# Designed miniproteins, single chains, continued (2): the designs that were tried, part 55

Each design is a single chain, and the fold is of that chain. pLDDT is the mean over its residues in the fold that is shown.

## One batch from the design tools (miniprotein)

Design m6006
Fold by ESMFold2-Fast:
Formats: C-alpha cells, structure tokens, sequence
Structure m6006 (fold): chain A 71 residues (1-71)
C-alpha cells in the first residue's frame, strides 16, 4: 500500500467516523510519503491532536511523536 493510498484511506476512515483507523493511515502516509503527502498527513494529525477527544487525540499525539523520531 502506497503513502498516497494510506492518505486516501485516512480521509475515508474520517468520513466513516473510524477515527482511530484514520490516525493509523495518516501516520503511515507521513512515514512513507514524499514531502507533499507527509506534510498533508502531519497537518491532519496535528489538528486531531489539538482538537480531537479522548483516544483519538492521544493516538494522534503518539503518531506525531513516532513521525518526529523517524525523521
């Protein structure tokens, strides 16, 4: 599965209300994508980390920390 596919699946998961699945897809898109896809995925994860609730917010924060460590 490509980074572009992960980003698209993340958007679809958000539309379906599957927010934890969306976080995982955006994390993979950020880790494996080019600069454009990675930046878009990081932007979405940042919004989820700031404006999200409960487990979604915590998972988005964890994903951002993993992305930072991989860079």
Amino acid sequence: MSAEEHFQLGIEALRAGKRLEAVEHFKHAALTGDKEISSKAITVLTHLALDGEGEEKEKAKEALEEIKKAS
Scores: mean pLDDT 82

Design m6007
Fold by ESMFold2-Fast:
Structure m6007 (fold): chain A 74 residues (1-74)
Amino acid sequence: MTLEEEKEEVKKKLESLGKEELLEKFEKLVKALEEAKKLKAGDAAAQAKLKALAAELAPLIEELEEELSPIFTG
């Protein structure tokens, strides 16, 4: 599947489980990743922004990984 299809699959899974808080956090993470995707790879300023964004999102990523682990582990 494409990356976009994978994001939609995760979103549907969270919606089906009624985990609205996780869905909101996931949407926020996806928007941040799409913003990061627009930055130039060789741009030092863009890399600094990406690093700062990753640091801000790290707690959300950890929470999503913890919550999604039971869903994907089976």
Scores: mean pLDDT 67

Design m6008
Fold by ESMFold2-Fast:
Structure m6008 (fold): chain A 85 residues (1-85)
Amino acid sequence: LAEAWNNLGVAYHNLGKFDEAVACYKKALELKPDFAEAWNNLGVAYHSQWKFNEAVECYKKALELKPDFAEARNNLGLALYLLWK
C-alpha cells in the first residue's frame, strides 16, 4: 500500500535517516504516482539533505496534483529562497 510506504518514510525522516526516507517515498510514488503528500514529503527529505533543486521539483509535482496544498506552497517558497541565499 502506497500510504504504508509514505508512513515508513516519515518514520525514517524523524530518525534523521534521510536516504532511507527518500527510498520509501519513491516506493510510495511507484505504487501511486498521483500521491501529492508523498511528493511533498520527498521534497522535505531532499531539503533536509540540502538538495534544494530536487526538493523544488518534488514540491512543484505536489502542487500540480493538489494546487491548494498550502504546506507544499510554503515549502516551495522556502526552497527557492534558499537557492539564492
Scores: mean pLDDT 88

Design m6009
Fold by ESMFold2-Fast:
Structure m6009 (fold): chain A 110 residues (1-110)
Amino acid sequence: MTKLTTPASVEAEEGGSVTITFTGDESVLGKSPVYWYKQKEGELPQLLIKDNSTLAPGVPSRFSGSKSGTTATLTISNVKKEDEATYYVSAYDEKEKKWVSSPGTKLTVK
């Protein structure tokens, strides 16, 4: 039963930047790449970042990902109102042999 910890909500100013950090167990974050998803209300989840830092096709270059040790980070620069969504991170738990996902972080743009 691996628990993934992200903030429930974050705020950003339009045109500013925001970071969403995820910290978890080494069995999840120490060995497996992370994947970041964006989900708007009424829409399917969209893949943003794969393999810790690789942008998915069609994703603006304002999005970037990184992973260091047991901390994964999604950074959004030049934040736009359209970036208001719930953001999820997923990774494979090698101990439990299953994919695990964060409960989601809601981004609000001022």
Scores: mean pLDDT 78

Design m6010
Fold by ESMFold2-Fast:
Structure m6010 (fold): chain A 104 residues (1-104)
Amino acid sequence: MEEIEKYEKEIEKDPNNAEAWLKLGQAYLRAGEYDKAIEYFEKAIKLDPNNADAWSLLAIAYARKGDLEKAEEYLQKAREIAPDDHPLVLKAEFYLRLTKKEKE
């Protein structure tokens, strides 16, 4: 279930709405379109660089693509902003660990 059309319309009204870019990226991440998700998370971060959710979701997207180096880089950035018990930080750690196990 995704709200892509809703968030696309919000961005059309206000392209500086970091939350709408973040939610659009999450919808594409759920759809398995990792490259589009990354693009939209990068837009959210440019508008709000202190958004730990956006950094954590970038880490998840890169981990899902198998890019462990970038996943670790963005997870570290999320940890600088948010506590380790933040739900999306924990989720990013889970996917990074899972991807490392697949490499073994």
Scores: mean pLDDT 81

Design m6011
Fold by ESMFold2-Fast:
Structure m6011 (fold): chain A 67 residues (1-67)
Amino acid sequence: SREEKLAKITEILKKAGLDDSTAEELARQILEHGEQGLIETAYALSKAGKTGKDINETLRQIREILA
């Protein structure tokens, strides 16, 4: 369900180092806007100091939830 996907994506983003409110907001953007939400997520992770490899792995996990 959409609620299950929202919860799973939020937990992936929290584990990646984003705070609860930011993770939930980005998870909603991903579910509503797809690739645009993933782009916004990549920028947020980059601003949080995550490496390109960490960002790519986080986005890969999210794409598996969306499939």
Scores: mean pLDDT 88

Design m6012
Fold by ESMFold2-Fast:
Structure m6012 (fold): chain A 96 residues (1-96)
Amino acid sequence: NREESERLGEELYKRALEELEKLGLENAKEGLKRSMERNEPLVLDALLAIVNISERSGVETEVSRMAREVLDIVEKEPAERREETATRVMRELLNR
C-alpha cells in the first residue's frame, strides 16, 4: 500500500530528525531535511537517507540502528519488492 509506505516514511524522517535535534547535530538534521524534501517519503528512501546521515555524522541512533537492520533484510529481496518488505519489517519493528 503506497499510502502506508508514505505515512511510515514520513514517520521515520520525523523520528530521525527529533533524535538529531536532541543530539544537537544541526548539519546532519539539515542534510536529512533535504533528503526528505527531494523525493516522495517512501520507507526505503527514508531508511537509506537515515543510514547515510548516521555514517556521515559518525553518530548511531536508535532509528539508524533499526534502519540498518531493515536494509540488511531488504537487500536480499528483488528490487521490485524492497519497498513492500521495508514497509512491513519497519512497521513490525516500530510496534515492538
Scores: mean pLDDT 82

Design m6013
Fold by ESMFold2-Fast:
Structure m6013 (fold): chain A 63 residues (1-63)
Amino acid sequence: SSLFKQGEEAARKGAEAAEVEKDYATAAKYYNLAAQYFEQAGLSVAAKIARQEAEKAAALAKE
């Protein structure tokens, strides 16, 4: 579905921001966006994982 593909793209951008750019604030925003798309697509496990990644990135952004 388009929601799933948008969730995958948002998660990819979140991972890139965190792992390549070390921009944890941007990573948290993209992971939260991915979680919203996965939730709308009915993918509760993927949404939970994306939210956990967003929380981890948000914590690192406070450093």
Scores: mean pLDDT 87

Design m6014
Fold by ESMFold2-Fast:
Structure m6014 (fold): chain A 67 residues (1-67)
Amino acid sequence: SEELKEKAIKNLEDMIKRLEQLVKEGKPGAKDRLARAYRALATVYEQMGNEEKAKEYRDKAEEVEKA
């Protein structure tokens, strides 16, 4: 359902915000977790037909993994 997808987006955005803080603090594994969260958000946007947002978050995941 659309309501379930909106809830998933909000939960993933909250998770990403926390993980960005952990990356700034240099916590081990935080970058890998952040990349996974970005990919999860990209999948939700892809399922909603928002290919532009899906690509944006996939690109962010790759950039985090390269850093």
Scores: mean pLDDT 86

Design m6015
Fold by ESMFold2-Fast:
Structure m6015 (fold): chain A 57 residues (1-57)
Amino acid sequence: ARLYKVEIEAESEEAKREALETLERLIREQPDASPEELARKVEEEVPGVKKVVVTEM
C-alpha cells in the first residue's frame, strides 16, 4: 500500500469528508492512477472542493 499526504481546501467539513471518501474509493478502483489524476478526479466529483493536492510519500 502507498502512503499519501493529502491537502484539501473545501467550503465545508462535509465537503472535505466527501473528498477524502471519494479519494479512497478512486485509489481502490484505479490503483495505477497518478496522485495528480486522483486529485483532479476528486475536484471534478465533489463540487464543494476548491483544491486538492495529493503527494505520494
Scores: mean pLDDT 79

Design m6016
Fold by ESMFold2-Fast:
Structure m6016 (fold): chain A 91 residues (1-91)
Amino acid sequence: SVAEEAKRLYEQVESDDPEVRLEAVRKLGQLSEDPEAAKYVAEGLIKAAEDPDEEVRNTAIAEGIGSAGVSKHPEVRKAGGIAARKLADRA
């Protein structure tokens, strides 16, 4: 199910491998319009915006502004705004 896929991707955002975390963030962004994924997309992008790897952080923020920020789901849009603010606070 989409919910199981989104949960798996959310868990992969905590992987020891930055390439696995990066791919998980990209795939979560692709699920921004699915209501079953909304919670995991929101929480995963917020978590990845604070990632120690710069590329993972930048990708999470780009997905937060682009895919999540224009999502029809309020929870996902809010996550996009939070991710963008985290980038601004680090600049």
Scores: mean pLDDT 79

Design m6017
Fold by ESMFold2-Fast:
Structure m6017 (fold): chain A 79 residues (1-79)
Amino acid sequence: EKEEFVERLKRSLEAAKKTAEALTAKYPELEELEKEYIELLEKALKEAETDLEKAKEYLKKALEVADKIAEKLAEILEK
C-alpha cells in the first residue's frame, strides 16, 4: 500500500510538473494555482515516507487546488 501510494504520487508529481509548464506557458493566469498544486504534491511525497495520513491530507488539499485550476481554466476558455 505505502510503496504503491508513493509510486503513484511520484508519477502524479512528474505529470503535474509537465502539465503546469505547458499550461502556464499558454495561460499565465494559472501560474500561482499550478505552483500551489505542485508544492502540495511535493509535501505529500515528503510526508509519505513518515506519515501516510498526513501525506493523504496534503494530497486532498492538492486535489482541491486542482479543482480551482479546472474552474479557472473553464472561465478563461469561456471568454
Scores: mean pLDDT 82

Design m6018
Fold by ESMFold2-Fast:
Parts: C-alpha cells; structure tokens; sequence
Structure m6018 (fold): chain A 89 residues (1-89)
C-alpha cells in the first residue's frame, strides 16, 4: 500500500512540474492530500479536498482532456520511480 502512495506522490510532483497554472498545481496538491487521507480512512476530509481541487480546476479553465493525459503520463512515471526505489532498497 505504501508503494502506491509513494508512486502517487511522485506522480503529483511530476505533474506539478509540468503545469504552468498555479491553480491547477494547487488542485493537484489537494488531490494528492485527499488521496492520502482516503487511504487512511479519513473519507469525509478526503471528499472535501477533492471538491476543492475540482473547484480550482473549474476556475482555471483548464483543458480537462489535456490534464488527464498529463496525469496519466505522470502517474506512469511515478509508479516506475517508486518501483525502482523499492528495488534499490
């Protein structure tokens, strides 16, 4: 389970680095924090952060299809980095 969280954190870092809009970057940070809270069983807090992240994305006017493509790429790279780190340990 921790390997998935490590992969998600790395994916979020890579996605934030690829984004130019600070609102979209903040939305990604909130989404990551929400996912971590959800993994801990803190479902209500996770839901609130997810709602806030969606609000920021809507305000930014971001191309959701392009954002989804970047997210998919970042997630794949994050998973690879997490697996490599675990293999090195």
Amino acid sequence: KEALLLGARRAAELLIEALSDERVREAVRLALEGWELYAEGRTEEARRLGEEALRLLEESGADMEELARLEEEAFAKGQEAALAALAAS
Scores: mean pLDDT 72

Design m6019
Fold by ESMFold2-Fast:
Structure m6019 (fold): chain A 87 residues (1-87)
Amino acid sequence: MSKAEQAISLINKGAAAADEGRLEEAIALYEEAYKLAKEAGDKKLAGAALIGLARVYEAMGDDARAAAAYEEAEALGSGEAVATARG
């Protein structure tokens, strides 16, 4: 399995964990996905992992870390995905 494929799998697992209220597990899954996406050079996938992290931080009430994650995702060219996540 490629690093990009592993990152996609981890993003999907992170989303499922977040939907189930397992926020700490979701953070760990999204952080690993972000590392793998960066190693793969996939900016879109790295941005998707950061948006996942931002949503989990919002669910935890950590608006500062959520804002930082969204800002980093926008810097990677994920502005459309950030707008969708915020809307």
Scores: mean pLDDT 80

Design m6020
Fold by ESMFold2-Fast:
Structure m6020 (fold): chain A 69 residues (1-69)
Amino acid sequence: GLKEELLRLIGELLAVIGEIFEAELKLEKAKAAGDEEAAKEYEEKIKELEERKEELRRRIRELEEELQK
């Protein structure tokens, strides 16, 4: 049901947040090492993950509103 879908999306959101933190740490390491190519790749990955995070937050909000009706 909707509750099970909500819990699944929350799980996906937490996983994406974890991936963002990992990518941020790797970006910091790449910048410290002067690895401009790796830094660019991690910046792009973070951008994609942030977009996925916003998509998941929108879907969670929609389901939460539906569950309150």
Scores: mean pLDDT 86

Design m6021
Fold by ESMFold2-Fast:
Parts: structure tokens; sequence; C-alpha cells
Structure m6021 (fold): chain A 71 residues (1-71)
């Protein structure tokens, strides 16, 4: 697995944990970083299926955290 994808997955897992703790702003910050790294891996052609999966997961975490902050 590429170093970018490994770091993106680690950040996505940490963002999910923060979301569970009600730390929505921190979850959004880490989810954004995970999305950025996963998209960089995609741009470089590194494990496109895995990179896409990590990006979608991180986007879902960000979206849920943003909804929780608004309501």
Amino acid sequence: MSELIKEAERLALQAEELLKQGKYEEAIKLANEAIKLALEALKKGEEPIVATGVAIRAMGIKFEAELKLKG
C-alpha cells in the first residue's frame, strides 16, 4: 500500500473516532486531510480502487460531522 494511502486511511480512522466522541470540528479537519491525501494518491495512479474507497469514506465522515454541527 502506498504511504499516501496508509496515511489517508489512518487520518480517516482518527476522524471517525473524533466523530464518535462528538468532536465534529476536529473530525472535519482530519477528514479533509484524509480526502486530500487520497486524491493525491489517485492523481499519481497509486492503487486507484483503494484510494477511491478511502476518499469516499473520508467524505462520508466529513458530511456527517458537518450535518451534526449544523443541527
Scores: mean pLDDT 85

Design m6022
Fold by ESMFold2-Fast:
Structure m6022 (fold): chain A 84 residues (1-84)
Amino acid sequence: SGAEVVARAARSAAESAERPGGGPIDAGSGAGLAAMAASVGRLSGEVSEEAYEGVGEANRRASLGDREGAARAAREAAEAAAAG
């Protein structure tokens, strides 16, 4: 399902951001994949607005070099996607 794909992608983005020695670019790459998956899921009606916005925030934080903020937002997005 689209929700499961978004949850997995967001979880992967969080793990990338949390990786020891990983940089903001690792968080950005994972968050970008999650944002694409969320867009697809949103268009199919399978992803909640909350999950979609969370993925967007994770991507924004990653682009600013905020690894911890990106990881947190990605975790929250994964939880929201899994719940919906």
Scores: mean pLDDT 73

Design m6023
Fold by ESMFold2-Fast:
Structure m6023 (fold): chain A 68 residues (1-68)
Amino acid sequence: SSSIEALIAELETLSIDELKQRGKDFFRRHFSPAEAAALIAHLDGLTDKDDLIDLMAFAYRRVQRRQA
């Protein structure tokens, strides 16, 4: 999908710190407090940029599916 492709392309330009901040903001905005806390804890444990992008893409797809 064009929306997920655009997201991944944007995320690939970001640093690890920027990815973690972007992910935390996204999780807090689109998930329950309990789900957001779990996702943030998982995100903070990741050290690889590709793993961060994969988690964010997964969360984005989950939100898009829920809102469709």
Scores: mean pLDDT 82

Design m6024
Fold by ESMFold2-Fast:
Structure m6024 (fold): chain A 58 residues (1-58)
Amino acid sequence: DEKKKTILEGEIQLALGRMAASIGDLELARELYEKAIELYEEVDPELKKLAEEELKSL
């Protein structure tokens, strides 16, 4: 299922973004969250909203 693969890729980007934020690399965190948002945009609007809110919180 192509959608599931894209969601998993987005989840990986989000996890990496959270890790980057936790070590103080906010620039890398923003880039990773933006990648997750792009991945979710075509497949899951709810996950996109969650990623956007996390990005906004940085």
Scores: mean pLDDT 84

Design m6025
Fold by ESMFold2-Fast:
Structure m6025 (fold): chain A 70 residues (1-70)
Amino acid sequence: LEEKWAELERAARELGRMLGLSDSVIDQLIAQLRKALTTSEAAERMIEEVREGIERLKQGLPPLVVFEAD
């Protein structure tokens, strides 16, 4: 679980910076994701979605990842 969280944090931070979000906003989103994602399976799925979003942004496409408080 901890390894999945470290990987998710790195991926989310990279995606957030590509979207032009500030480090403080990215930190808040990561904290919210930690609260919402309580299993390794949920964390792994989020990592895949974030990585897909990064690849889409590299191609000039909008990401499909949505960061919400809920």
Scores: mean pLDDT 68

Design m6026
Fold by ESMFold2-Fast:
Structure m6026 (fold): chain A 70 residues (1-70)
Amino acid sequence: VEEARKKIEEAAEIAEENGYDHVAEALRKLGEQITEKTASTALFAAARVLEKLGYHEEAKKLLELARKIA
């Protein structure tokens, strides 16, 4: 859970650095609301956001983490 929160926060920072402040805020709220049961789903959502922003390698790392905890 803590590792998933940290990775979602990293995704939020990437979105914010690219001028997507509202996306960053949504990702941070997602991270705050995650539980052990929802951590995998939250990581998939964050990975999709990163992939849409062109950060394919970072998205892949989140997907690998999501698969390990799913």
Scores: mean pLDDT 76

Design m6027
Fold by ESMFold2-Fast:
Structure m6027 (fold): chain A 60 residues (1-60)
Amino acid sequence: SKKELEELAEKFGVSVSVVEGAKTLLDAGFSEDDIVQYLVKDGGLSEEQARELIEELKKL
């Protein structure tokens, strides 16, 4: 849901649009490495933070 994506955006210090983008890539079947690259380049996250966010998105 949008509320869960907003909560993750606040937790990781990124915009909701970045989290929505990562969720879209996950749902489209992109690899973890591709999503990490997106989150690092467009979200400004570290690789470790990006992987943590991906695991949280998988739980939704």
Scores: mean pLDDT 86

Design m6028
Fold by ESMFold2-Fast:
Structure m6028 (fold): chain A 63 residues (1-63)
Amino acid sequence: HMEEVERRRKALEHLETAQKYEKEGKYDEAIKHYLEAMDLAPTREEQLRVIGQLLRAIGNKLE
């Protein structure tokens, strides 16, 4: 069943939205969407990639 493909698509949508908010300096909104992308990521490798971006956004907010 193609459940993994659908989850990956939704994760990428949240990731793209998070990246847009991050570029706008809206770090709280970016963090929310990175968390959604992490939860939807179907593999550990994809989760770790999102976590890296999430940590960067958190660091920028705490600045």
Scores: mean pLDDT 82

Design m6029
Fold by ESMFold2-Fast:
Structure m6029 (fold): chain A 63 residues (1-63)
Amino acid sequence: MTKEQLLRAIEEFEEIYGDKEKAKELTERLRKAVEAGLITREELLTIPGVDEATVTMLEVLAE
């Protein structure tokens, strides 16, 4: 995934789950990490609170 595709996926994820307090904190961490250049599945899984289901959802939204 490119940074642009992943940032778009994070925005869509926030629209779907942004009413949950934990989702807001998670999307902020994800956005910061992606802006720093973490764009692979393995790199995203190093972010606190990011699990395999979250990364899979972002991959689907990034398509």
Scores: mean pLDDT 77

Design m6030
Fold by ESMFold2-Fast:
Structure m6030 (fold): chain A 58 residues (1-58)
Amino acid sequence: MKPSNEERAELVKRAASLLLQGKSPEEARKDVMEWAKEKGIDEEYAEELFELAQRALA
């Protein structure tokens, strides 16, 4: 399912928070993907948003 604007913001915030806490990109991605799956967000959208969050923090 396509994420809402609120779900997009929450996913990006979750990813950023994990990365800022020193989680590896692999650990952060695993957490975010599991959360997205529970919300019914399609993996393609979740992956794109995770990449966006990761690049924004570099």
Scores: mean pLDDT 80

Design m6031
Fold by ESMFold2-Fast:
Structure m6031 (fold): chain A 62 residues (1-62)
Amino acid sequence: AVERVKELAEKAIEAAKKGDLSKAAAYLTAAALIAVGAEIDGDEEEAKEALEIVRKAAKEIE
């Protein structure tokens, strides 16, 4: 879960740097959904790490 969230967060940042805000939003949303899925599955540490990655990526894009 965490590795995929990192990949999607990086793609979101790259898309934002290229001016493709729609693509950036789509990648960031996908990363957030995976992070929430990990929390539902009871993977507390993985969910916490994944959510932190999403938060940092969102802050970097804005």
Scores: mean pLDDT 78

Design m6032
Fold by ESMFold2-Fast:
Structure m6032 (fold): chain A 120 residues (1-120)
Amino acid sequence: SEIDKIKEEMLAVLDRIRQVLNRLKELLSDHPAVVAAIDRAIQAVDELKKAIENDASPEELERKLVEFVRAFHELQAAVDAYLAQLTDPEKRAEVRRLFAELSRLVTELIDLYNKYLELK
């Protein structure tokens, strides 16, 4: 069904988000505050993925998506604070590249969720 296709696409985007978060964590391993924000975002990804896989209620799915978006905004704040103090131009460029990729994937996830709601 079209709903099943959208769910599959959401799961694929969540897997890509998790991959980018893991790369950021490896790159920023020496920065505990940013690592903590990444770990919270990874947990929110895993919880949202589980809700989709288990056909959770629309209310539970929305709650998990809101929790993920909150964790993403907290991570954005932590990354912005880190970048403000970072003097290494190569590391700065790589962090910005990964975070731009992450932001695009989050937008794609929200667009897919909105399509899911239109079919329900």
Scores: mean pLDDT 90

Design m6033
Fold by ESMFold2-Fast:
Structure m6033 (fold): chain A 98 residues (1-98)
Amino acid sequence: SEKRIQERIEILRRGIEVAEERGLGERYGLDLEKVRETLEKEGRVPRADEAFLRLAAGEPARGSDVEDFARRYNLSEEQREELFQRNLENLQRFGKES
């Protein structure tokens, strides 16, 4: 539905804002300016980028999409573990306050 599309876009916009404030684009090698441009023009981003932005927004993401992000951006094992830990934290919070 249009409402669900708008809610998804708002989550991704929040994810971009948090990632910019925390310097996560530089840390993980993601061009946040390009991602924002893609989101505003197309209403969507690649699934791997979406997973990362959902994690930044405090939302859970599918583990397979997080793994695809880690692979696409050539993340170290340490950076990969950071993202999976954040996904677990977001899943635990979401399960209590959803």
Scores: mean pLDDT 85

Design m6034
Fold by ESMFold2-Fast:
Structure m6034 (fold): chain A 55 residues (1-55)
Amino acid sequence: SSSLLQQSDRLSSQSDSLSDEAARSIDDPVRLQTLLSQADTLRSQSNSLRSQASS
């Protein structure tokens, strides 16, 4: 069983990876927007889990 903080850290790491890939995809605006949208979603979920863990 994973703690909320561990899951939050995984989502944060995934968000960072997608943001890095988006920065390398600047020549493809559709891919860039898709990656940024996915990164934003994962970051939001990560923040929510941290908030829940902190009560």
Scores: mean pLDDT 83

Design m6035
Fold by ESMFold2-Fast:
Structure m6035 (fold): chain A 57 residues (1-57)
Amino acid sequence: MSKEEKIEQIKEAALAMVRSGALSPEDALQLLRKELEELGVEEETIERVLKEVAEEI
């Protein structure tokens, strides 16, 4: 799986957890940030993905 595909999977997982009520928006964004940092994603990309998810929540 490419880095881009992994980022999209992590993003979708975070959104699904919030939508199902399994995780609060704040916890989901924190988890998303951690997963992206561990994947070695650049800070600019992390901030963009977090903003996109926050706007969809």
Scores: mean pLDDT 81

Design m6037
Fold by ESMFold2-Fast:
Structure m6037 (fold): chain A 65 residues (1-65)
Amino acid sequence: MDAELLEGLIRMAASVYGAKIVDIRFRGREVEVYVEHDDEKAFEELKRLMEKAGKNFGFRVRVHK
């Protein structure tokens, strides 16, 4: 349940920031998110938002391009 809610939030955040999700991998309490983007500032803001959201759900989120 928490993992499904977090995945939904990750996908929503990516959509809002105009980033394309390439892959999302759950490994226990770790989440690897792979995105395509063309703006470094938007990527850093998105990364921070996803990491904070993950922490609130008890997950460690890592965002890659």
Scores: mean pLDDT 81

Design m6038
Fold by ESMFold2-Fast:
Structure m6038 (fold): chain A 100 residues (1-100)
Amino acid sequence: MEEELKRMLEAIAEAVERGDYVTAKFIALSGYEALLLEAEKRGDEETRQEIEEFFNKVMEIISKLEELPHLTPEQRRRIAELIREGKFDEALKLVEEALK
């Protein structure tokens, strides 16, 4: 599961870095469904709750990025790096500051 999560975060980060938010959303949705099925198969309600929380934060970041048509490549790269590291709260803060 951790390796699968890491691959998903890397793919999302690469799409965000390119400004391809449609692909980033698709990867997040597909990865979320796969991780949920894995958690349900294990009967792990705690992991399921963590996956739902994670998915909600990632989708909020991507949705807010879609509202920023003039975000620079450097800004996208910084946000992508935070997504790779699982630092979603820091990524959200940067996106929200750019929306001001």
Scores: mean pLDDT 80

Design m6039
Fold by ESMFold2-Fast:
Structure m6039 (fold): chain A 56 residues (1-56)
Amino acid sequence: GIAEAAKALAEHARRHGIDAPLDEEVARLLREAGADVEPGDTVRRAEKALIRVLTS
């Protein structure tokens, strides 16, 4: 769900930084939450995609 995706993204950002690429697992959780992301997209892009889901 959204909470699981947000937690995974926050932890990935904390460990790797805002410009780090998403791994397959974090990208999968974000897509399951409705975010338009793929593996290799930056954390910064993923945060914007998740905000769009939350504000739609």
Scores: mean pLDDT 84

Design m6040
Fold by ESMFold2-Fast:
Structure m6040 (fold): chain A 110 residues (1-110)
Amino acid sequence: MLKLKELHIFLTADTPEAVRLANELRELAEKAGIKVTVHKLTPEEIEQRLAELKPVAVGAGRFTVEGLLDISEAEGKDLEKLAVVIPADTTPEDAERTVRAMKEILELSK
């Protein structure tokens, strides 16, 4: 089941769309009582940080809520820590899909 407690947002570049998406995800999660951390890191630093944090990691616009539920079921544990990696080439469509998925994750985590 999704029981999100921590959201980690990884920005690889300060593009307007990537920054906007990061801000929207942060605001949604903080309003839901989720601890949010925004990381501005290079791709190499992201790999190291993900190994340390051990979250379920997803790419902006490249995941589904059903896929996250399947991971939670397969591992036999609640999904409490999620990382969203926002690449420099993030499109408005990627952002819209990611925001929609986040709203669904937050509803299921109540």
Scores: mean pLDDT 82

Design m6041
Fold by ESMFold2-Fast:
Structure m6041 (fold): chain A 86 residues (1-86)
Amino acid sequence: VVKEVEELIRKAKEHFRKAKEAAEEGNVEAAIKHLNEALKALAEAARLVDANPELAEEVEEAVRELAEEADKVAREAAEALHKALE
């Protein structure tokens, strides 16, 4: 289970990286697709952690780090949108 959660977190990070690269190139469709895949991986990881609460502490650190990175990406996207609408 721990290894499966770590693999899902790694997959989510890779998709977040690809989403950011696609957004920087102006490919909004690809960016959204990769963000969606990253969120699916995070949801599955959270589901596995919920089923194995004894492992939550060890895995929660990595999940929290990924959540912080996702928040940062979301804030950068919101800032860019705000400037475009100004």
Scores: mean pLDDT 70

